# Ledger of designs, part 51: designed miniproteins, single chains, continued (2)

Each design is a single chain, and the fold is of that chain. pLDDT is the mean over its residues in the fold that is shown.

## One batch from the design tools (miniprotein)

Design m5754
Fold by ESMFold2-Fast:
Structure m5754 (fold): chain A 58 residues (1-58)
Amino acid sequence: GPAEAREAAYRAAKEGGTVEGAAANGRKMTDQAASLGPEEGAAAERGAARGYLEVAGL
């Protein structure tokens, strides 16, 4: 569901360990979530963005 997609994308971005890794992992997870539905894709995009910003120190 959307909440699970959001947390999965957030964790994937954080696990990237670098700004570039966070962007790549977040994008990959968001693409996978979008294949399940538009709500999952949108939620994953928000999760990935949060993880990316934290890795970037923003």
Scores: mean pLDDT 85

Design m5755
Fold by ESMFold2-Fast:
Structure m5755 (fold): chain A 81 residues (1-81)
Amino acid sequence: MKVSVEVRKVANYLVQRVKETGKTTIKVDLKKLAEELGISESTVRRALQELEERGVISYDEKTKVVTIKNLEELEKIAKGE
C-alpha cells in the first residue's frame, strides 16, 4: 500500500524523537510539528490517525502523547519501504 509523503515525514519525526530521547512515549505539539514539516495541523492529525490505523502507534488527543507500538514498522514507513 502506498504511503503519502506527509505520513512518511511524520513517521520519520517520531523515529528521530525515539533515537534522541530513548523513549517510545513522545509528547507532540501538533502546531510546532506542522510548522517544522511545512504541512498543516490537519495533515499531521491525519498522518497520526493513519499510523494508528496501521497499528504502529497509539495517539491520545487529550494528552497529545504518541506511544510507539511497533518501532520496526514505523522505521520502514519513514523510509518508504
Scores: mean pLDDT 83

Design m5756
Fold by ESMFold2-Fast:
Structure m5756 (fold): chain A 70 residues (1-70)
Amino acid sequence: SEAEKLVKELEAEIKKLEPNKDTIEGLRQLSILYGELANVYKLLGDENKAKEWEKKSDEYQAKIDRLKAQ
């Protein structure tokens, strides 16, 4: 399905960005991709996976907010 293809593409982009997780821009990109992945799972009706990825997106956004507050 289109959604399954999008999940695989998003997972591949996340994997490429993992080495940049220590930068604000890397954290921002990862947070966005995790949020997009959560939205795809919501569309698929997989509420548990959607919640898991949304939590990870929020976690990375919190890391950015902490760095900006310093």
Scores: mean pLDDT 82

Design m5757
Fold by ESMFold2-Fast:
Structure m5757 (fold): chain A 71 residues (1-71)
Amino acid sequence: MSDEELAEEYARKAAEALKAGDREKAKEIIKEGFQKLKTNEGRKLLAELVVKESGMEPEEVDNEGVEAVLA
């Protein structure tokens, strides 16, 4: 699976979790997505898609990405 496909899959899963009211699960899914992605371009796409699909603040998405990289 390409980074683009992974980013879209994880963004969709995160958006579904947020629609269900499970913000913590959405953050966990986003973090896992950032850990699975191999390129900075893929991680940027994931962040952009999550913001568009879920309405999550860019800051929240970026924080999950930073935690995934630093772990």
Scores: mean pLDDT 73

Design m5758
Fold by ESMFold2-Fast:
Structure m5758 (fold): chain A 74 residues (1-74)
Amino acid sequence: AEELRRTAERLRAAAERLREEGADNPEAVKHAEQALRYAERALEAVDAGDLEAARRYIEQADKHLKLALAALSR
Protein backbone atom coordinates (compact mmCIF):
# COMPACT_ATOMS: atom_id res chain seq x y z
CA ALA A 1 0.00 0.00 0.00
CA GLU A 2 2.63 2.56 1.03
CA GLU A 3 4.84 1.57 -1.92
CA LEU A 4 1.95 2.17 -4.33
CA ARG A 5 1.25 5.57 -2.80
CA ARG A 6 4.94 6.53 -2.99
CA THR A 7 5.09 5.44 -6.65
CA ALA A 8 1.95 7.43 -7.52
CA GLU A 9 3.30 10.54 -5.73
CA ARG A 10 6.57 10.26 -7.67
CA LEU A 11 4.74 9.85 -11.00
CA ARG A 12 2.52 12.85 -10.19
CA ALA A 13 5.57 15.04 -9.47
CA ALA A 14 7.31 13.87 -12.66
CA ALA A 15 4.18 14.55 -14.76
CA GLU A 16 3.78 18.04 -13.28
CA ARG A 17 7.41 18.90 -14.07
CA LEU A 18 7.20 17.46 -17.60
CA ARG A 19 3.98 19.38 -18.30
CA GLU A 20 5.72 22.64 -17.31
CA GLU A 21 9.03 21.94 -19.10
CA GLY A 22 7.29 20.69 -22.27
CA ALA A 23 4.63 23.42 -22.34
CA ASP A 24 5.46 24.43 -25.94
CA ASN A 25 4.98 20.82 -27.18
CA PRO A 26 1.21 20.08 -27.31
CA GLU A 27 1.73 16.31 -27.75
CA ALA A 28 3.99 16.11 -24.68
CA VAL A 29 1.59 18.28 -22.63
CA LYS A 30 -1.40 16.04 -23.49
CA HIS A 31 0.42 12.91 -22.33
CA ALA A 32 1.84 14.64 -19.24
CA GLU A 33 -1.68 15.77 -18.27
CA GLN A 34 -2.99 12.19 -18.73
CA ALA A 35 -0.13 10.87 -16.58
CA LEU A 36 -1.00 13.44 -13.90
CA ARG A 37 -4.69 12.46 -13.94
CA TYR A 38 -3.90 8.75 -13.63
CA ALA A 39 -1.38 9.36 -10.82
CA GLU A 40 -4.04 11.35 -8.92
CA ARG A 41 -6.59 8.54 -9.46
CA ALA A 42 -4.03 6.05 -8.16
CA LEU A 43 -3.65 8.08 -4.96
CA GLU A 44 -7.44 8.18 -4.53
CA ALA A 45 -7.62 4.41 -5.06
CA VAL A 46 -4.89 3.80 -2.45
CA ASP A 47 -6.77 6.00 0.05
CA ALA A 48 -9.96 4.00 -0.68
CA GLY A 49 -8.11 0.69 -0.14
CA ASP A 50 -8.55 -0.39 -3.79
CA LEU A 51 -5.01 -1.56 -4.41
CA GLU A 52 -5.93 -3.32 -7.69
CA ALA A 53 -7.29 -0.08 -9.16
CA ALA A 54 -4.27 1.80 -7.79
CA ARG A 55 -1.87 -0.56 -9.61
CA ARG A 56 -3.81 -0.16 -12.87
CA TYR A 57 -3.78 3.65 -12.60
CA ILE A 58 -0.03 3.63 -11.84
CA GLU A 59 0.56 1.56 -15.01
CA GLN A 60 -1.45 4.07 -17.07
CA ALA A 61 0.38 7.03 -15.51
CA ASP A 62 3.77 5.44 -16.31
CA LYS A 63 2.65 4.69 -19.88
CA HIS A 64 1.58 8.28 -20.53
CA LEU A 65 4.70 9.70 -18.87
CA LYS A 66 6.82 7.61 -21.27
CA LEU A 67 4.75 8.84 -24.23
CA ALA A 68 5.28 12.45 -23.13
CA LEU A 69 9.05 11.87 -22.91
CA ALA A 70 9.03 10.23 -26.37
CA ALA A 71 7.22 13.27 -27.84
CA LEU A 72 9.90 15.58 -26.41
CA SER A 73 12.76 13.44 -27.83
CA ARG A 74 11.73 13.81 -31.50
Scores: mean pLDDT 84

Design m5759
Fold by ESMFold2-Fast:
Structure m5759 (fold): chain A 93 residues (1-93)
Amino acid sequence: SVEERIRKGIETNPNPSIRRGLRILDVLPEAEKVIRELNKEKGKSLSFAAFVAAAETIAEGKEQGLPREEIVKRAKEAALEADKRTEERMKKL
């Protein structure tokens, strides 16, 4: 499967930047779920920066072996912080 190829690439690819990108790709469905939940809670669509922050935080939390509840909490916090920074940047344009 595509998922199996991504996981094998994370373990075997000699390029650390490619391995990082593959780890993020592996967690995209989980990041999408986090953003969907936050969109419902906040009544708005969060920025692409929030989605990227959630995905990176989930990938890092999994690599560190953190509990799922802690990963989700950190991902939500990171997504909201990234969204706020995006709004602040847009106000300066």
Scores: mean pLDDT 80

Design m5760
Fold by ESMFold2-Fast:
Formats: sequence, structure tokens, C-alpha cells
Structure m5760 (fold): chain A 98 residues (1-98)
Amino acid sequence: RVEELLALLEEEAARARENGRLDLEQELLLVKAILRYLLGETTLEEVEELIRKTVPEDKMTVAEAMLRAAAGEPVTDIPGVTEEQEQAFRESLRALVE
């Protein structure tokens, strides 16, 4: 079930890239990486390396904040991330791993 979801996220990220929606591709790849971390299939360091390779440097802080939020840790105030988006993201990932 989760493996199917991870495959779907990867497929949708590829589709977003083909359609020139690079922002959506980055978001989907972040969700996939964080989900794998929450499932114990990867380490925090490996997720951070993946984010560094796939996310532009100017968006790296946003990616790290999303990862920390998913892990239940406090996040820094970051321009471009709304409180509503942060909460919805945490809620979605929590429901998914429970």
C-alpha cells in the first residue's frame, strides 16, 4: 500500500516535470522523501542529501522546515510557507503513517 503510494508520488513528480510544473515536482519529491523517513526506510541524513540535490538552495530552508514539521519538530518562520499549509502537511503525513 505505502509502496504503491511512493510509486504514485514518483510518477506524479515525473508528470509535473514534463508539464513544466517544477514547483509541484519539488513538493511531491519532498513528500516522498519525508514519508520514507517516517516509515523508517531511510535516515534523516539521506533525506537531507536528497533535498540538497533536488531542491534549489533558495528553497532548501523550506524543505528542511517541512521535514522537521513531518517529524513533529518545531519549524522556523519561513517566507512562502503558510501556517495553514504547514498544519495540513503535518496532518496528512500523520494520518498516512498511522
Scores: mean pLDDT 66

Design m5761
Fold by ESMFold2-Fast:
Structure m5761 (fold): chain A 85 residues (1-85)
Amino acid sequence: TLEKALEILKEAEKLIEEGNKAYEEGNYLEAAKLYQKAADLATGFLNESFSTNQGLPPSLRQKLESLAKESKANAKAALEKAAKA
């Protein structure tokens, strides 16, 4: 549902904010976990939405896809930082 999509978006954005805070504090492993959780949440919803043939608004779908890709990239970057520390 649209309500579920908005809840997923809000939760993922919160996880990204928490991940950004962890990254700023030098807690790169924690940041990576939070970013990965945000990516998994968005990706999981998009996969479920596709399977149920739900008509998501294109703008909301694009926002969730962008968030998933960016969060996954941020998780990788945080893991690389952790490995060098």
Scores: mean pLDDT 82

Design m5762
Fold by ESMFold2-Fast:
Structure m5762 (fold): chain A 74 residues (1-74)
Amino acid sequence: MLVETIREALIDVGVPEELARKAAEKASEVYQKLLEQGRPTLARVGALLALIDEGVPVEKATLAMRKFLEKLKE
């Protein structure tokens, strides 16, 4: 579920589907790992950096993370 939410956020901001899938998988792994360690702020930062490391442009990565966090509040 977390992977799919991040993937949808990436597609919503115009990231190509193949890149969105790979980036969402990596970002969700980092996010869940840090959340399990009780580090929610680091989880958000780590997920953002994982998106950038996978090749998502910084502007789109930040917009996608904002959309992802908004979806988590709903």
Scores: mean pLDDT 83

Design m5763
Fold by ESMFold2-Fast:
Structure m5763 (fold): chain A 74 residues (1-74)
Amino acid sequence: SHETEQRLFRLLSEILSARTEDELLAHAEAAFALVADDPAVLRGLGQLLLSLLESRKVPASWIEAVRALGEAAV
C-alpha cells in the first residue's frame, strides 16, 4: 500500500542516517517487520540494505548484525 511504502521510505532514511549500531538495528528491524508477510520482498530489502551499508563503509560488525536480523526474519 502507499502508506506502507511511505513508512518504508522513512525507515530507509533513518537507516542511512543512523549514527549508532543500536539506532541502525532498531530501524532495520522495523523495516523487516513491515515487509515480513512477503519473503521475496523481505529478501530483496535485506540485499538492498547490505549493499547500501557496504557502500557507506559502516563497520563490518553492523553489516553482519543487519544480515543476521534479515535472515532471522525470513
Scores: mean pLDDT 83

Design m5764
Fold by ESMFold2-Fast:
Structure m5764 (fold): chain A 90 residues (1-90)
Amino acid sequence: MDEVIAELEALVARHPDSEHLREALAHARAGREAWEAKRYEEAAAHFEAAARALLRATEELPEEAARLRRLALELDIEAGMSRIQAYILG
């Protein structure tokens, strides 16, 4: 997750006018904080929101589209793992 956040921070710095990249970064950070607090269902919702924002950003930034889709996939995997943790812990 820290690597994903670092890459999102670099993308926001490169494309400061992209609201979707800023939204994705904010949700990825909130998801990490929720995971660290063991609020796994909240973490899942944030990671899914971040992934959706990145997919919307592909329309603004076609030159970054492959990178954005890869990051969105990684965030969707984190959301799935967060839901599994929530289910295991009740």
Scores: mean pLDDT 88

Design m5765
Fold by ESMFold2-Fast:
Structure m5765 (fold): chain A 77 residues (1-77)
Amino acid sequence: MAPQKLVVVTGDVDPSVFDSARIVITFPEQLPLITSPSVELIVVLGEKPESLPELKAEIVFVPKEKILDVVEKYSQL
């Protein structure tokens, strides 16, 4: 299986970083920056915010405490 491009966001980043990403692991505050149509899956570390941007990608919310487990799991895809 061909490796999928994974991007892990730990702070503020330029939106162009997501232009070639397939899977993104990020925090809720970075969700509005992910506008690239190439992104297929977004794993959000934390609680669902009051308002979500309209995104075409599948969005999954996981507890922040699972950050290391999530990164390891999705890095093996």
Scores: mean pLDDT 67

Design m5766
Fold by ESMFold2-Fast:
Parts: structure tokens; sequence; C-alpha cells
Structure m5766 (fold): chain A 60 residues (1-60)
């Protein structure tokens, strides 16, 4: 289970640039400071989100 959570976390972190770009496209008036906060929140939440997905509590 822990290895699956780690692998999912690594995949989420690898997709961070795409996730941030998607946010920029959806919210073109977002500030660089707000984007930096989103990046930090994404990295901080990745392990928790990965655990939820692996445990079946989150859809994907």
Amino acid sequence: MEKEIEERTQRMLAREPQAIEDIRQAFPDISEEELEQVRKDYRASAPTTARGIVEGRLAS
C-alpha cells in the first residue's frame, strides 16, 4: 500500500507543470503570486490525495 501511495504521489508531482498550466488557461487573470501558492498547495496535498485514491476514498 505505501509503495502504491508513493508511486501515485510521484505521478502527481510529475504532472504538476501540466496542472498549473491548466489552471492558468482556466483563470487567465490569476496572478503569479496566486500561481505560486497553488503550486505549493498542490505539492503539499499530493501525498494526501494519493493516499485517498489508493484507499478508494477518491475516484481519481
Scores: mean pLDDT 75

Design m5767
Fold by ESMFold2-Fast:
Structure m5767 (fold): chain A 100 residues (1-100)
Amino acid sequence: MLEEKIHELYEKDPELAEKIKKAMLLHGTALALEGLLAGREEEGVEKGLEKAKEILEEILKDPSKIDKIIEEGIARLRELLPHLDPEAQAALERLIAQAE
């Protein structure tokens, strides 16, 4: 299971586990917001979960990619900012700041 694998990683390398969680949150949020803006919230959430699995598998094969995946997630969220209402923009700006 995804959660089980993250828990195991936390025991071995807590820094990597935290970065993987950040990457999953950033990309998952981007896909969920893209889905919401397109009127397809359910598809966005489903794609977010699938992307989380892909990130975990990619990082387990090559942990050196994690920083790039986080940067890509931040870039995607920044592209979405001008399409959101002011309250959602403020929440997303806080998420981006916490990930940096």
Scores: mean pLDDT 78

Design m5768
Fold by ESMFold2-Fast:
Structure m5768 (fold): chain A 107 residues (1-107)
Amino acid sequence: SILEELEKLLEEIRRLAREIVELDPSLKPLTEKLIEKLEKLVEMVKNEETNIEKLKKLIDEIREIAEELLEAARASGNERVLELAERIAELADKMAELAANYVESKL
């Protein structure tokens, strides 16, 4: 199901975020902020929310935080942190696309 796929992607993001924080603890607030927004995205899908504007706003917020994380990871000078942040951004975008497609399919 779509919920199982989203939960699996979120679990992978949490795992990658823990690795980032171990390498660069200064990135903890950004990773936690991103995860909080992704948890809200999963909850919107779970509750079958039909407010497309609220969903779009949340997706925009997720993308903005992911870009901030990528910028901070690049500034860290740690290639592994950047690689992990790039993977998180990819997975977060996939979650956003899956959630948007699912909600639009219910309209």
Scores: mean pLDDT 88

Design m5769
Fold by ESMFold2-Fast:
Structure m5769 (fold): chain A 85 residues (1-85)
Amino acid sequence: MIEKLSEEERQALAAQLEAYTAQLVAAIRADSSLSQEQKDALVALVTTYGAQAVAAIRAGDMEGFAAIEAAFIEQVQALVAQHEA
């Protein structure tokens, strides 16, 4: 669990998540199958929740991290449902 990680391990995990978020944003922007509106919405969502998740990891807040993950999944599902209508 994230709360059981050392400060050094939490910083390393946070840095990995930041790098992954940047790669995901680049992949979304490069995806020719998505509209500009879909790209903007996904980039905003990934960037916002990614920053919150990084902050929770650095703080050792496992419960906060889990809540952020659940909220992110809910927002992605809502966005997908909206664009499939």
Scores: mean pLDDT 77

Design m5770
Fold by ESMFold2-Fast:
Structure m5770 (fold): chain A 66 residues (1-66)
Amino acid sequence: SEEQRRRALEEAERRGQHYADLRKQVSDETEKKVKEIQEKNPLTPLQVNELRSQLLTDKIHQQLAK
């Protein structure tokens, strides 16, 4: 059915947008935190990457705990 196909596409777009928005929020918040810490503390590129990874993991764990 054309109606079923249209509905499936609309749902796929809605899901895609939702996940895109969540990824953007997590990414933006992580980069903001990295910048705040980096401005106050001298960090090497390696330390910045480790910090970014840790902050992302922490945010994922916080979302799973809800």
Scores: mean pLDDT 76

Design m5771
Fold by ESMFold2-Fast:
Structure m5771 (fold): chain A 60 residues (1-60)
Amino acid sequence: MEEEKLKQKAFELAERAREDPSYIQDALDALNELVNKGSPEVALEGAQYVVESIRQAEEA
């Protein structure tokens, strides 16, 4: 299962988006792939992390 790799990819892109807003779209694309291919539990975990990281990049 590639779920673990998708989760790690989403997390890394979200962390990059926090430092460089140009990665926001890449982080969202990785999250969408995780939501479609991963379990609901892992998708929720990924969504929380990605959204929080993007929020920090744009507002804080």
Scores: mean pLDDT 76

Design m5772
Fold by ESMFold2-Fast:
Structure m5772 (fold): chain A 97 residues (1-97)
Amino acid sequence: SPFQKLADEAIKLVKEAMDKTKNEKAKEHGKRVIEMLERAKNGEEFTQKEIDEIAEHGLEMIRLLEKEGVDPEFIEKVRQALERFLLYLKIEYLLKK
């Protein structure tokens, strides 16, 4: 499905980010993002709180990557993939109400 493809792209880019970083906190945030993306890919429904938690972990990972000096073009790809996926989840959550 288009959703699974978006999830796979985000997971791939977050895994690449975790490989590129030497910051253990960035890796911990990335691990949490991947865990939640894998759950979503498997058809789990998320609350607004859980969607916000994915966004917070993703944003903190990106902040730490930027501070470390990881390639800005790569960081932007990670941000875009996460934003596209989170937008899909938020729309799905709102339409379920």
Scores: mean pLDDT 84

Design m5773
Fold by ESMFold2-Fast:
Structure m5773 (fold): chain A 60 residues (1-60)
Amino acid sequence: MKKVTAKIVAKGENGLLGEADGATVYVDTETKEALVLENGEILRGRAVEITDEEVVVELE
């Protein structure tokens, strides 16, 4: 499956916002559900790795 690595730009209590070239990523830290906005479309995925600086999302 396609993976997207995004730099974390904002952290909330239950969510993370990340940016990659051409994509914006939101991750629910409780469920690990991820939404990736790429080329004007919203793709669904799952966070497979979360660090202090980056999140890796695997797309469905």
Scores: mean pLDDT 81

Design m5774
Fold by ESMFold2-Fast:
Structure m5774 (fold): chain A 71 residues (1-71)
Amino acid sequence: MVGDKSEEIKEFQEFLKSLGFTNLGEIDGVEDEKVKEAALQFQKFYGLEEDGVIDEKTIEKLKELLSKKKP
């Protein structure tokens, strides 16, 4: 089965809402413009490449943070 990114995007959306990004809308696993803007701010905060794309580095950082909340 090919890796599905939507679950990781849902976790990212949920985490971003916990940080105060309330304008993301529903947690639907879709990488839309609102998620892209939030990704840019997340990338700035954690010193990642600021391209607004939920890439491998962004997902890795999210997994690192979420592993402390969801074992």
Scores: mean pLDDT 68

Design m5775
Fold by ESMFold2-Fast:
Structure m5775 (fold): chain A 74 residues (1-74)
Amino acid sequence: SSLEEKLKEKLEEALKLLEEGRVTEALQVLFDMAEYMQSNNVPVPELVKEAAEALRQGRREEARELLKKALEEI
């Protein structure tokens, strides 16, 4: 679906930003995606929520692995 395509695109963008060390921008992409999903009455995947929380706490490697797992589940 178009929503799944957008989710995949945003997860890939967030991962790229993290690998570039652009943590704040990666977090912003995840927040924007969550807002988009909620506005369409679609639950935000738990792995995405956990990744955002990991980034807020400075756990960059954990966030990266959570985002990779989220991509595998799409």
Scores: mean pLDDT 84

Design m5776
Fold by ESMFold2-Fast:
Parts: sequence; C-alpha cells; structure tokens
Structure m5776 (fold): chain A 95 residues (1-95)
Amino acid sequence: IEEKVKSLSKEELKKIANYILKKYEELQNPEKKDIESIYKKIYELAKKALENIDTDYEKAKKYFLEMLKLIKEHLNLNEKEMEMFLNSLIEEAKE
C-alpha cells in the first residue's frame, strides 16, 4: 500500500480521493451509528487529503494512506486484496 501511494501522481490521488468521498457519502446509513462512525472517518480523511493536495502534498498523501488503511481494516482485506482494490480505484478514477 505505502509504496503504491508513493507512486501515485497528484492527479491520480485527487481522482481516487474524490471517488472514495462520493462513494462513502452514499454509503452512510443513519440507522447504524457504529458503522456510520467508520464511514464518517473515511469521508473526513478523503476530504482532508483533497484539501491538502495543492498546499501540502506530503500531508495529503498521509491522510490518503490513513484512509486506505481504515478501508482495509473495515473490509478485512489482506495486503494483496488492498492492492487490487487500490488498482481498481485507479482504473475507475481514470474515467
């Protein structure tokens, strides 16, 4: 994950973060507070990454990496599954 994030361009990170922001906004369920707290954290981290992308790119990458780690934990993905998920997001973000 960390090496893959380091290899991302500014534009790729921006597109992926926007895609995740949109998806996790849609996935928020007002009936399940505990699940909503994790979705809210993912949303907030994606937003913080986007807010820092032009002013502090290293800080933006840190927020982006924390967001990906949180998604990995929430979905119970292993390292390889998370890399496949990230690659899928990169391809989706290109369109």
Scores: mean pLDDT 73

Design m5777
Fold by ESMFold2-Fast:
Structure m5777 (fold): chain A 89 residues (1-89)
Amino acid sequence: MMPSAAEEGAKSPEQRELQLEAEMYLLGVSTLLSVAKQNKSPVIPKLEELLKKVAEHTDKVLTSDDLKEIEEHVAKAKEYYEKAKEIFK
């Protein structure tokens, strides 16, 4: 059953790409945390905190209809993902 005659054509392909980008950052930090746990790395607590932050911002990206708000949360998710990569090294 199709709820509403909303076309699958989203308001903008850009919004879809930003959502995918945020989800990729979430997956990235989750992967780093999994590897850290296998290696019994001392950075596990920091990676868990960063995963939580990326998840919070990814949730905002998925629930927001405002492109500017989405862009801001994607930027924050990216920032925490970059920190996770730096800490993991």
Scores: mean pLDDT 78

Design m5778
Fold by ESMFold2-Fast:
Structure m5778 (fold): chain A 89 residues (1-89)
Amino acid sequence: SLYKKSLKKLFIDLVERELARRGLPEEVRQKIIEFFKKLIDEGKLDNLDEVRAEVQKLADELGLSPEERDFLIRLAESLYNLYKLFKKL
């Protein structure tokens, strides 16, 4: 669907901008971007608890600081809220 493709692009563009502002290394940013692409493609943005658990696992695997982990969780929660808003439209 054209709508789903546009929505995914908007979400990924938002992720890329927020990660760039955070100043994370390129290789870490790419892994996080691919992670969110996978979450969107697998339809996992429907479940906030699942999103939080998957983000926590990624943060641990990447060795992120507590502050970077909290940032990533908040970013994921923002994407969940946007997804729920668009699903109502």
Scores: mean pLDDT 81

Design m5779
Fold by ESMFold2-Fast:
Structure m5779 (fold): chain A 89 residues (1-89)
Amino acid sequence: DLKEEVLRLIEEVRKLLKETKLDEKTRKKIEKMLENIENIVRNSSDPLVLEGLKRALELLKEAIKTGKSVEEVRDEELDRMAAEAERRR
């Protein structure tokens, strides 16, 4: 179940945020991304959307672990997908 996998990844990223010392700007950015992804998951059953979110979360998780900039993650793509999900309401 892709939806369950995405929700599990969101929780894994939240756990990493609690365990990792990040600056406030980076932490807020990640928290906003997770909120947007959670909203998309709750309002979408499209496998392509869910698979894209799973990949984005896996990349975000890796970026947090390796200390890479969150800006290198597809913020614009995630925000666009969140906006589309809200528009479908």
Scores: mean pLDDT 71

Design m5780
Fold by ESMFold2-Fast:
Structure m5780 (fold): chain A 70 residues (1-70)
Amino acid sequence: SELEELQKKVQSLSEEQLEKIAEQLSRFTGMSKETVMEILEKIRNGSLEELKELNRYYPLVINLLKMLLS
């Protein structure tokens, strides 16, 4: 699934790369960097059910993240 592929991409990122992506997502969405980092951590370590819930509640973050990691 797209969400499992997205999770694998996030899991391949270094902590430095995650921080840079979080800064970009914060700027594009207007959300705090702390909130974005929490979402990224849930994507990295979450179950498929948790990823589906994140996609439902934060679709802009998920779509921008897909674009940044393409």
Scores: mean pLDDT 86

Design m5781
Fold by ESMFold2-Fast:
Structure m5781 (fold): chain A 100 residues (1-100)
Amino acid sequence: MPAPLSKEELKELQENVNIILQAMGSKVKAKVDGVLDEKFKQMIEGLLLADPSREPVTDVPVGSLMMFRGIAAKAGVPVDGVADLETIVGLHRLLSSEVR
């Protein structure tokens, strides 16, 4: 099990998620507050298409979400179900390496 992200690492993840959302044409943004709340978890689940039966939490086209899901899965990020600690830490690692 990975170590939980610090408040500063959570802010970096929130900023990187917003960069990806903007790149995919989203008008919806995550709050950059360093808090892992239910709304941010739901936004990550929507970004990864963790539950395709769920109503979209962003205005991102499904094709863009499918492509991002594929990239995350290939990088070893758990993409199915609830955005747990392994998903959060894996996504932070992926986005930190891509934005570097």
Scores: mean pLDDT 75

Design m5782
Fold by ESMFold2-Fast:
Structure m5782 (fold): chain A 92 residues (1-92)
Amino acid sequence: SEKIEKLFNEAIKALLSPDEKERMRALGKAAALLAAASPEQQKELLSKVPPEFRVILEEYLRGGREAALALIPEEHRKDFEEGIREGEAALK
């Protein structure tokens, strides 16, 4: 899935933002894109993610939205969920 790889690479660049809100939104977008990828592509995409964010994406794959949100500070959960919606919309 070339479309998923391109969109995921754009989301990963935004994880370098100094803005915590932008980082959490980008992480949510990456989570939605990752969930739509094949198992082989998921492994490749996860290898590109900084370790501090990779654990949240791995938890999203294991237990879904609720499991990932448990690892995110309450003040950033809304931004993460907004990112998920943006990622899902980009795949339509």
Scores: mean pLDDT 86

Design m5783
Fold by ESMFold2-Fast:
Formats: structure tokens, C-alpha cells, sequence
Structure m5783 (fold): chain A 80 residues (1-80)
């Protein structure tokens, strides 16, 4: 059993731009997972009718999952 942490990052990008960014960032997101010991995934979603990036991290502890989400969020925000 693991802990799952989810974070949505709303964007001013189009859905096409969000999907392109998600694809581009997948290798770095996998690396964050390997370094933190969490399983981290990102995907394109819609929040309140606006394109967004959803970060999902699963780890043994909430602290590890939260660290992975924070690192992934920083990576996403630096590319927006």
C-alpha cells in the first residue's frame, strides 16, 4: 500500500500546447520518480473549463510523494 498525492496546475496554454509539454517532460518526470523513490506521472487535464497539467505521485510515505510532486511542479512551472 502506498500514499497518492495529486496536484493540478492550471495553465493559460491551449490543450494542444499542454499535451505537447506533457510529452516533452515525461523523461524528466520519470527521473524525478527514480530519484525520490516515487512513481510520478503527469497528464493533460481540464480544471474549471481550463487546460491544466495533473501531477500524480505514489510513494511509501506522504513525505516522499509530496517531495516528488513539489519537484515535478517546479519543473512544470519553469517550462510555463
Amino acid sequence: SGVTVVKDIPTDLSMEEVRALVRELEPEIRRIGEETGAKVEIGATVVDGKPAIRIVAQAETEEKAREAVERAEKLVLERL
Scores: mean pLDDT 87

Design m5784
Fold by ESMFold2-Fast:
Structure m5784 (fold): chain A 79 residues (1-79)
Amino acid sequence: VVDFMSLAELKTEEVIAVLKSYLLDSDPEVARLAAEALGKIGGEEADKAVEEALKYLSKTDPEKAKIVEEGYKKGKELR
């Protein structure tokens, strides 16, 4: 479910963009934590960010892609 608060959406987009960059971090633990945070945030923007990162990582670093996918799934479960 999406809200209609423009300020909240702008802040959420900025946070998601930062977390998305951490999904590509060289440290797999940082990537995992970023994925868990995105899972806890939830919503369409977070789902899209993880999907796009996974498409990129599946081609460049498949092992990190698995870590991100599992982290995101765990974050969603913790909601």
Scores: mean pLDDT 74

Design m5785
Fold by ESMFold2-Fast:
Structure m5785 (fold): chain A 82 residues (1-82)
Amino acid sequence: MLSPEEVLERAERVLRDAQEVLEEARKMGNKDAVRLAEEAIRLAQEAIRIVREGGDPLEADILVGVAALATGMARLLLKKEE
């Protein structure tokens, strides 16, 4: 069973990672990485809201997974910049 507390902890971790990637993307001027990091932040914040409002932890966990993927894609885009 998905724990709302575990989903919240994971969402907060992804939110921190996405915010870090957004700052790096802005420094590098990579617009695509900025968009992906901004989307990841939005999805992680939505997941946190769902859990806090007593919504479906599974729905929140799916959003956290998508946010983590977007964060990873943004990091990969930044690694292509030399």
Scores: mean pLDDT 86

Design m5786
Fold by ESMFold2-Fast:
Structure m5786 (fold): chain A 94 residues (1-94)
Amino acid sequence: MKKLITIEAKVTKGEAKASDLEKALLEGIPEAEIVSVTRKDGVKETLKEGDRIVITLVVDASVSDEEAAEAIVKTAKEKLGVELEILKVTSSLY
């Protein structure tokens, strides 16, 4: 069984293309099958400090929301130098 995790976050440091962050998260989080990153306004462009973003992941239902959020924060920082502040995490069955 799978679940969709939706994470709202703010970029606190760094800059990257949304597509580069999607690729880094998909490659860096083995449990993630699908990753999408958009700005909260729905525009998919370069992410900069101060931007609010929405990250969606499809993972196995055994993966906790907290584990997924921690993996995202760690991967973004280590792979792209982008620091994220998690604002909200929600999940639903997929």
Scores: mean pLDDT 80

Design m5787
Fold by ESMFold2-Fast:
Structure m5787 (fold): chain A 66 residues (1-66)
Amino acid sequence: SEARIRAAITLAVNTAIEAVEKGLSKEQAVDLALQRVREEFPDLTDEEIERIRKAAEKAVDAVLNS
C-alpha cells in the first residue's frame, strides 16, 4: 500500500531528525530510523526500505544545513 509506505517514510524521517537533534551522527540516525521502520513495517521490500533510507538521509541533510 502506498499509504503504508508513506507512513513508514514519515516514521523514518521523524526518527532520524530527532536522533540528529539529540547528537547522533547522520549514519547512526538513519540506521536507527531504518531499525524502527523494520520493527513497525516488517513486510516492506528491500526496494521500499531503500526509498525510505534515501528520504531519511535527505531529511537529515536538510537539518544539518539549516
Scores: mean pLDDT 86

Design m5788
Fold by ESMFold2-Fast:
Structure m5788 (fold): chain A 55 residues (1-55)
Amino acid sequence: MPVPSEEELFARLSRLSSEERDAVFDLAAQAHQAGASPEEVLLLVAERIEAFEAA
């Protein structure tokens, strides 16, 4: 899938609950600390946001 822009991801994050947003931020922080590239982090964040939106 194409990597979404940070602006699109922030707009979608604003529609999630505070708990869901915290989970996304924790995922991003863990991926970054594990050495994931910025693009990989954005993809992981997008997938987690999509999973919350689909639930």
Scores: mean pLDDT 78

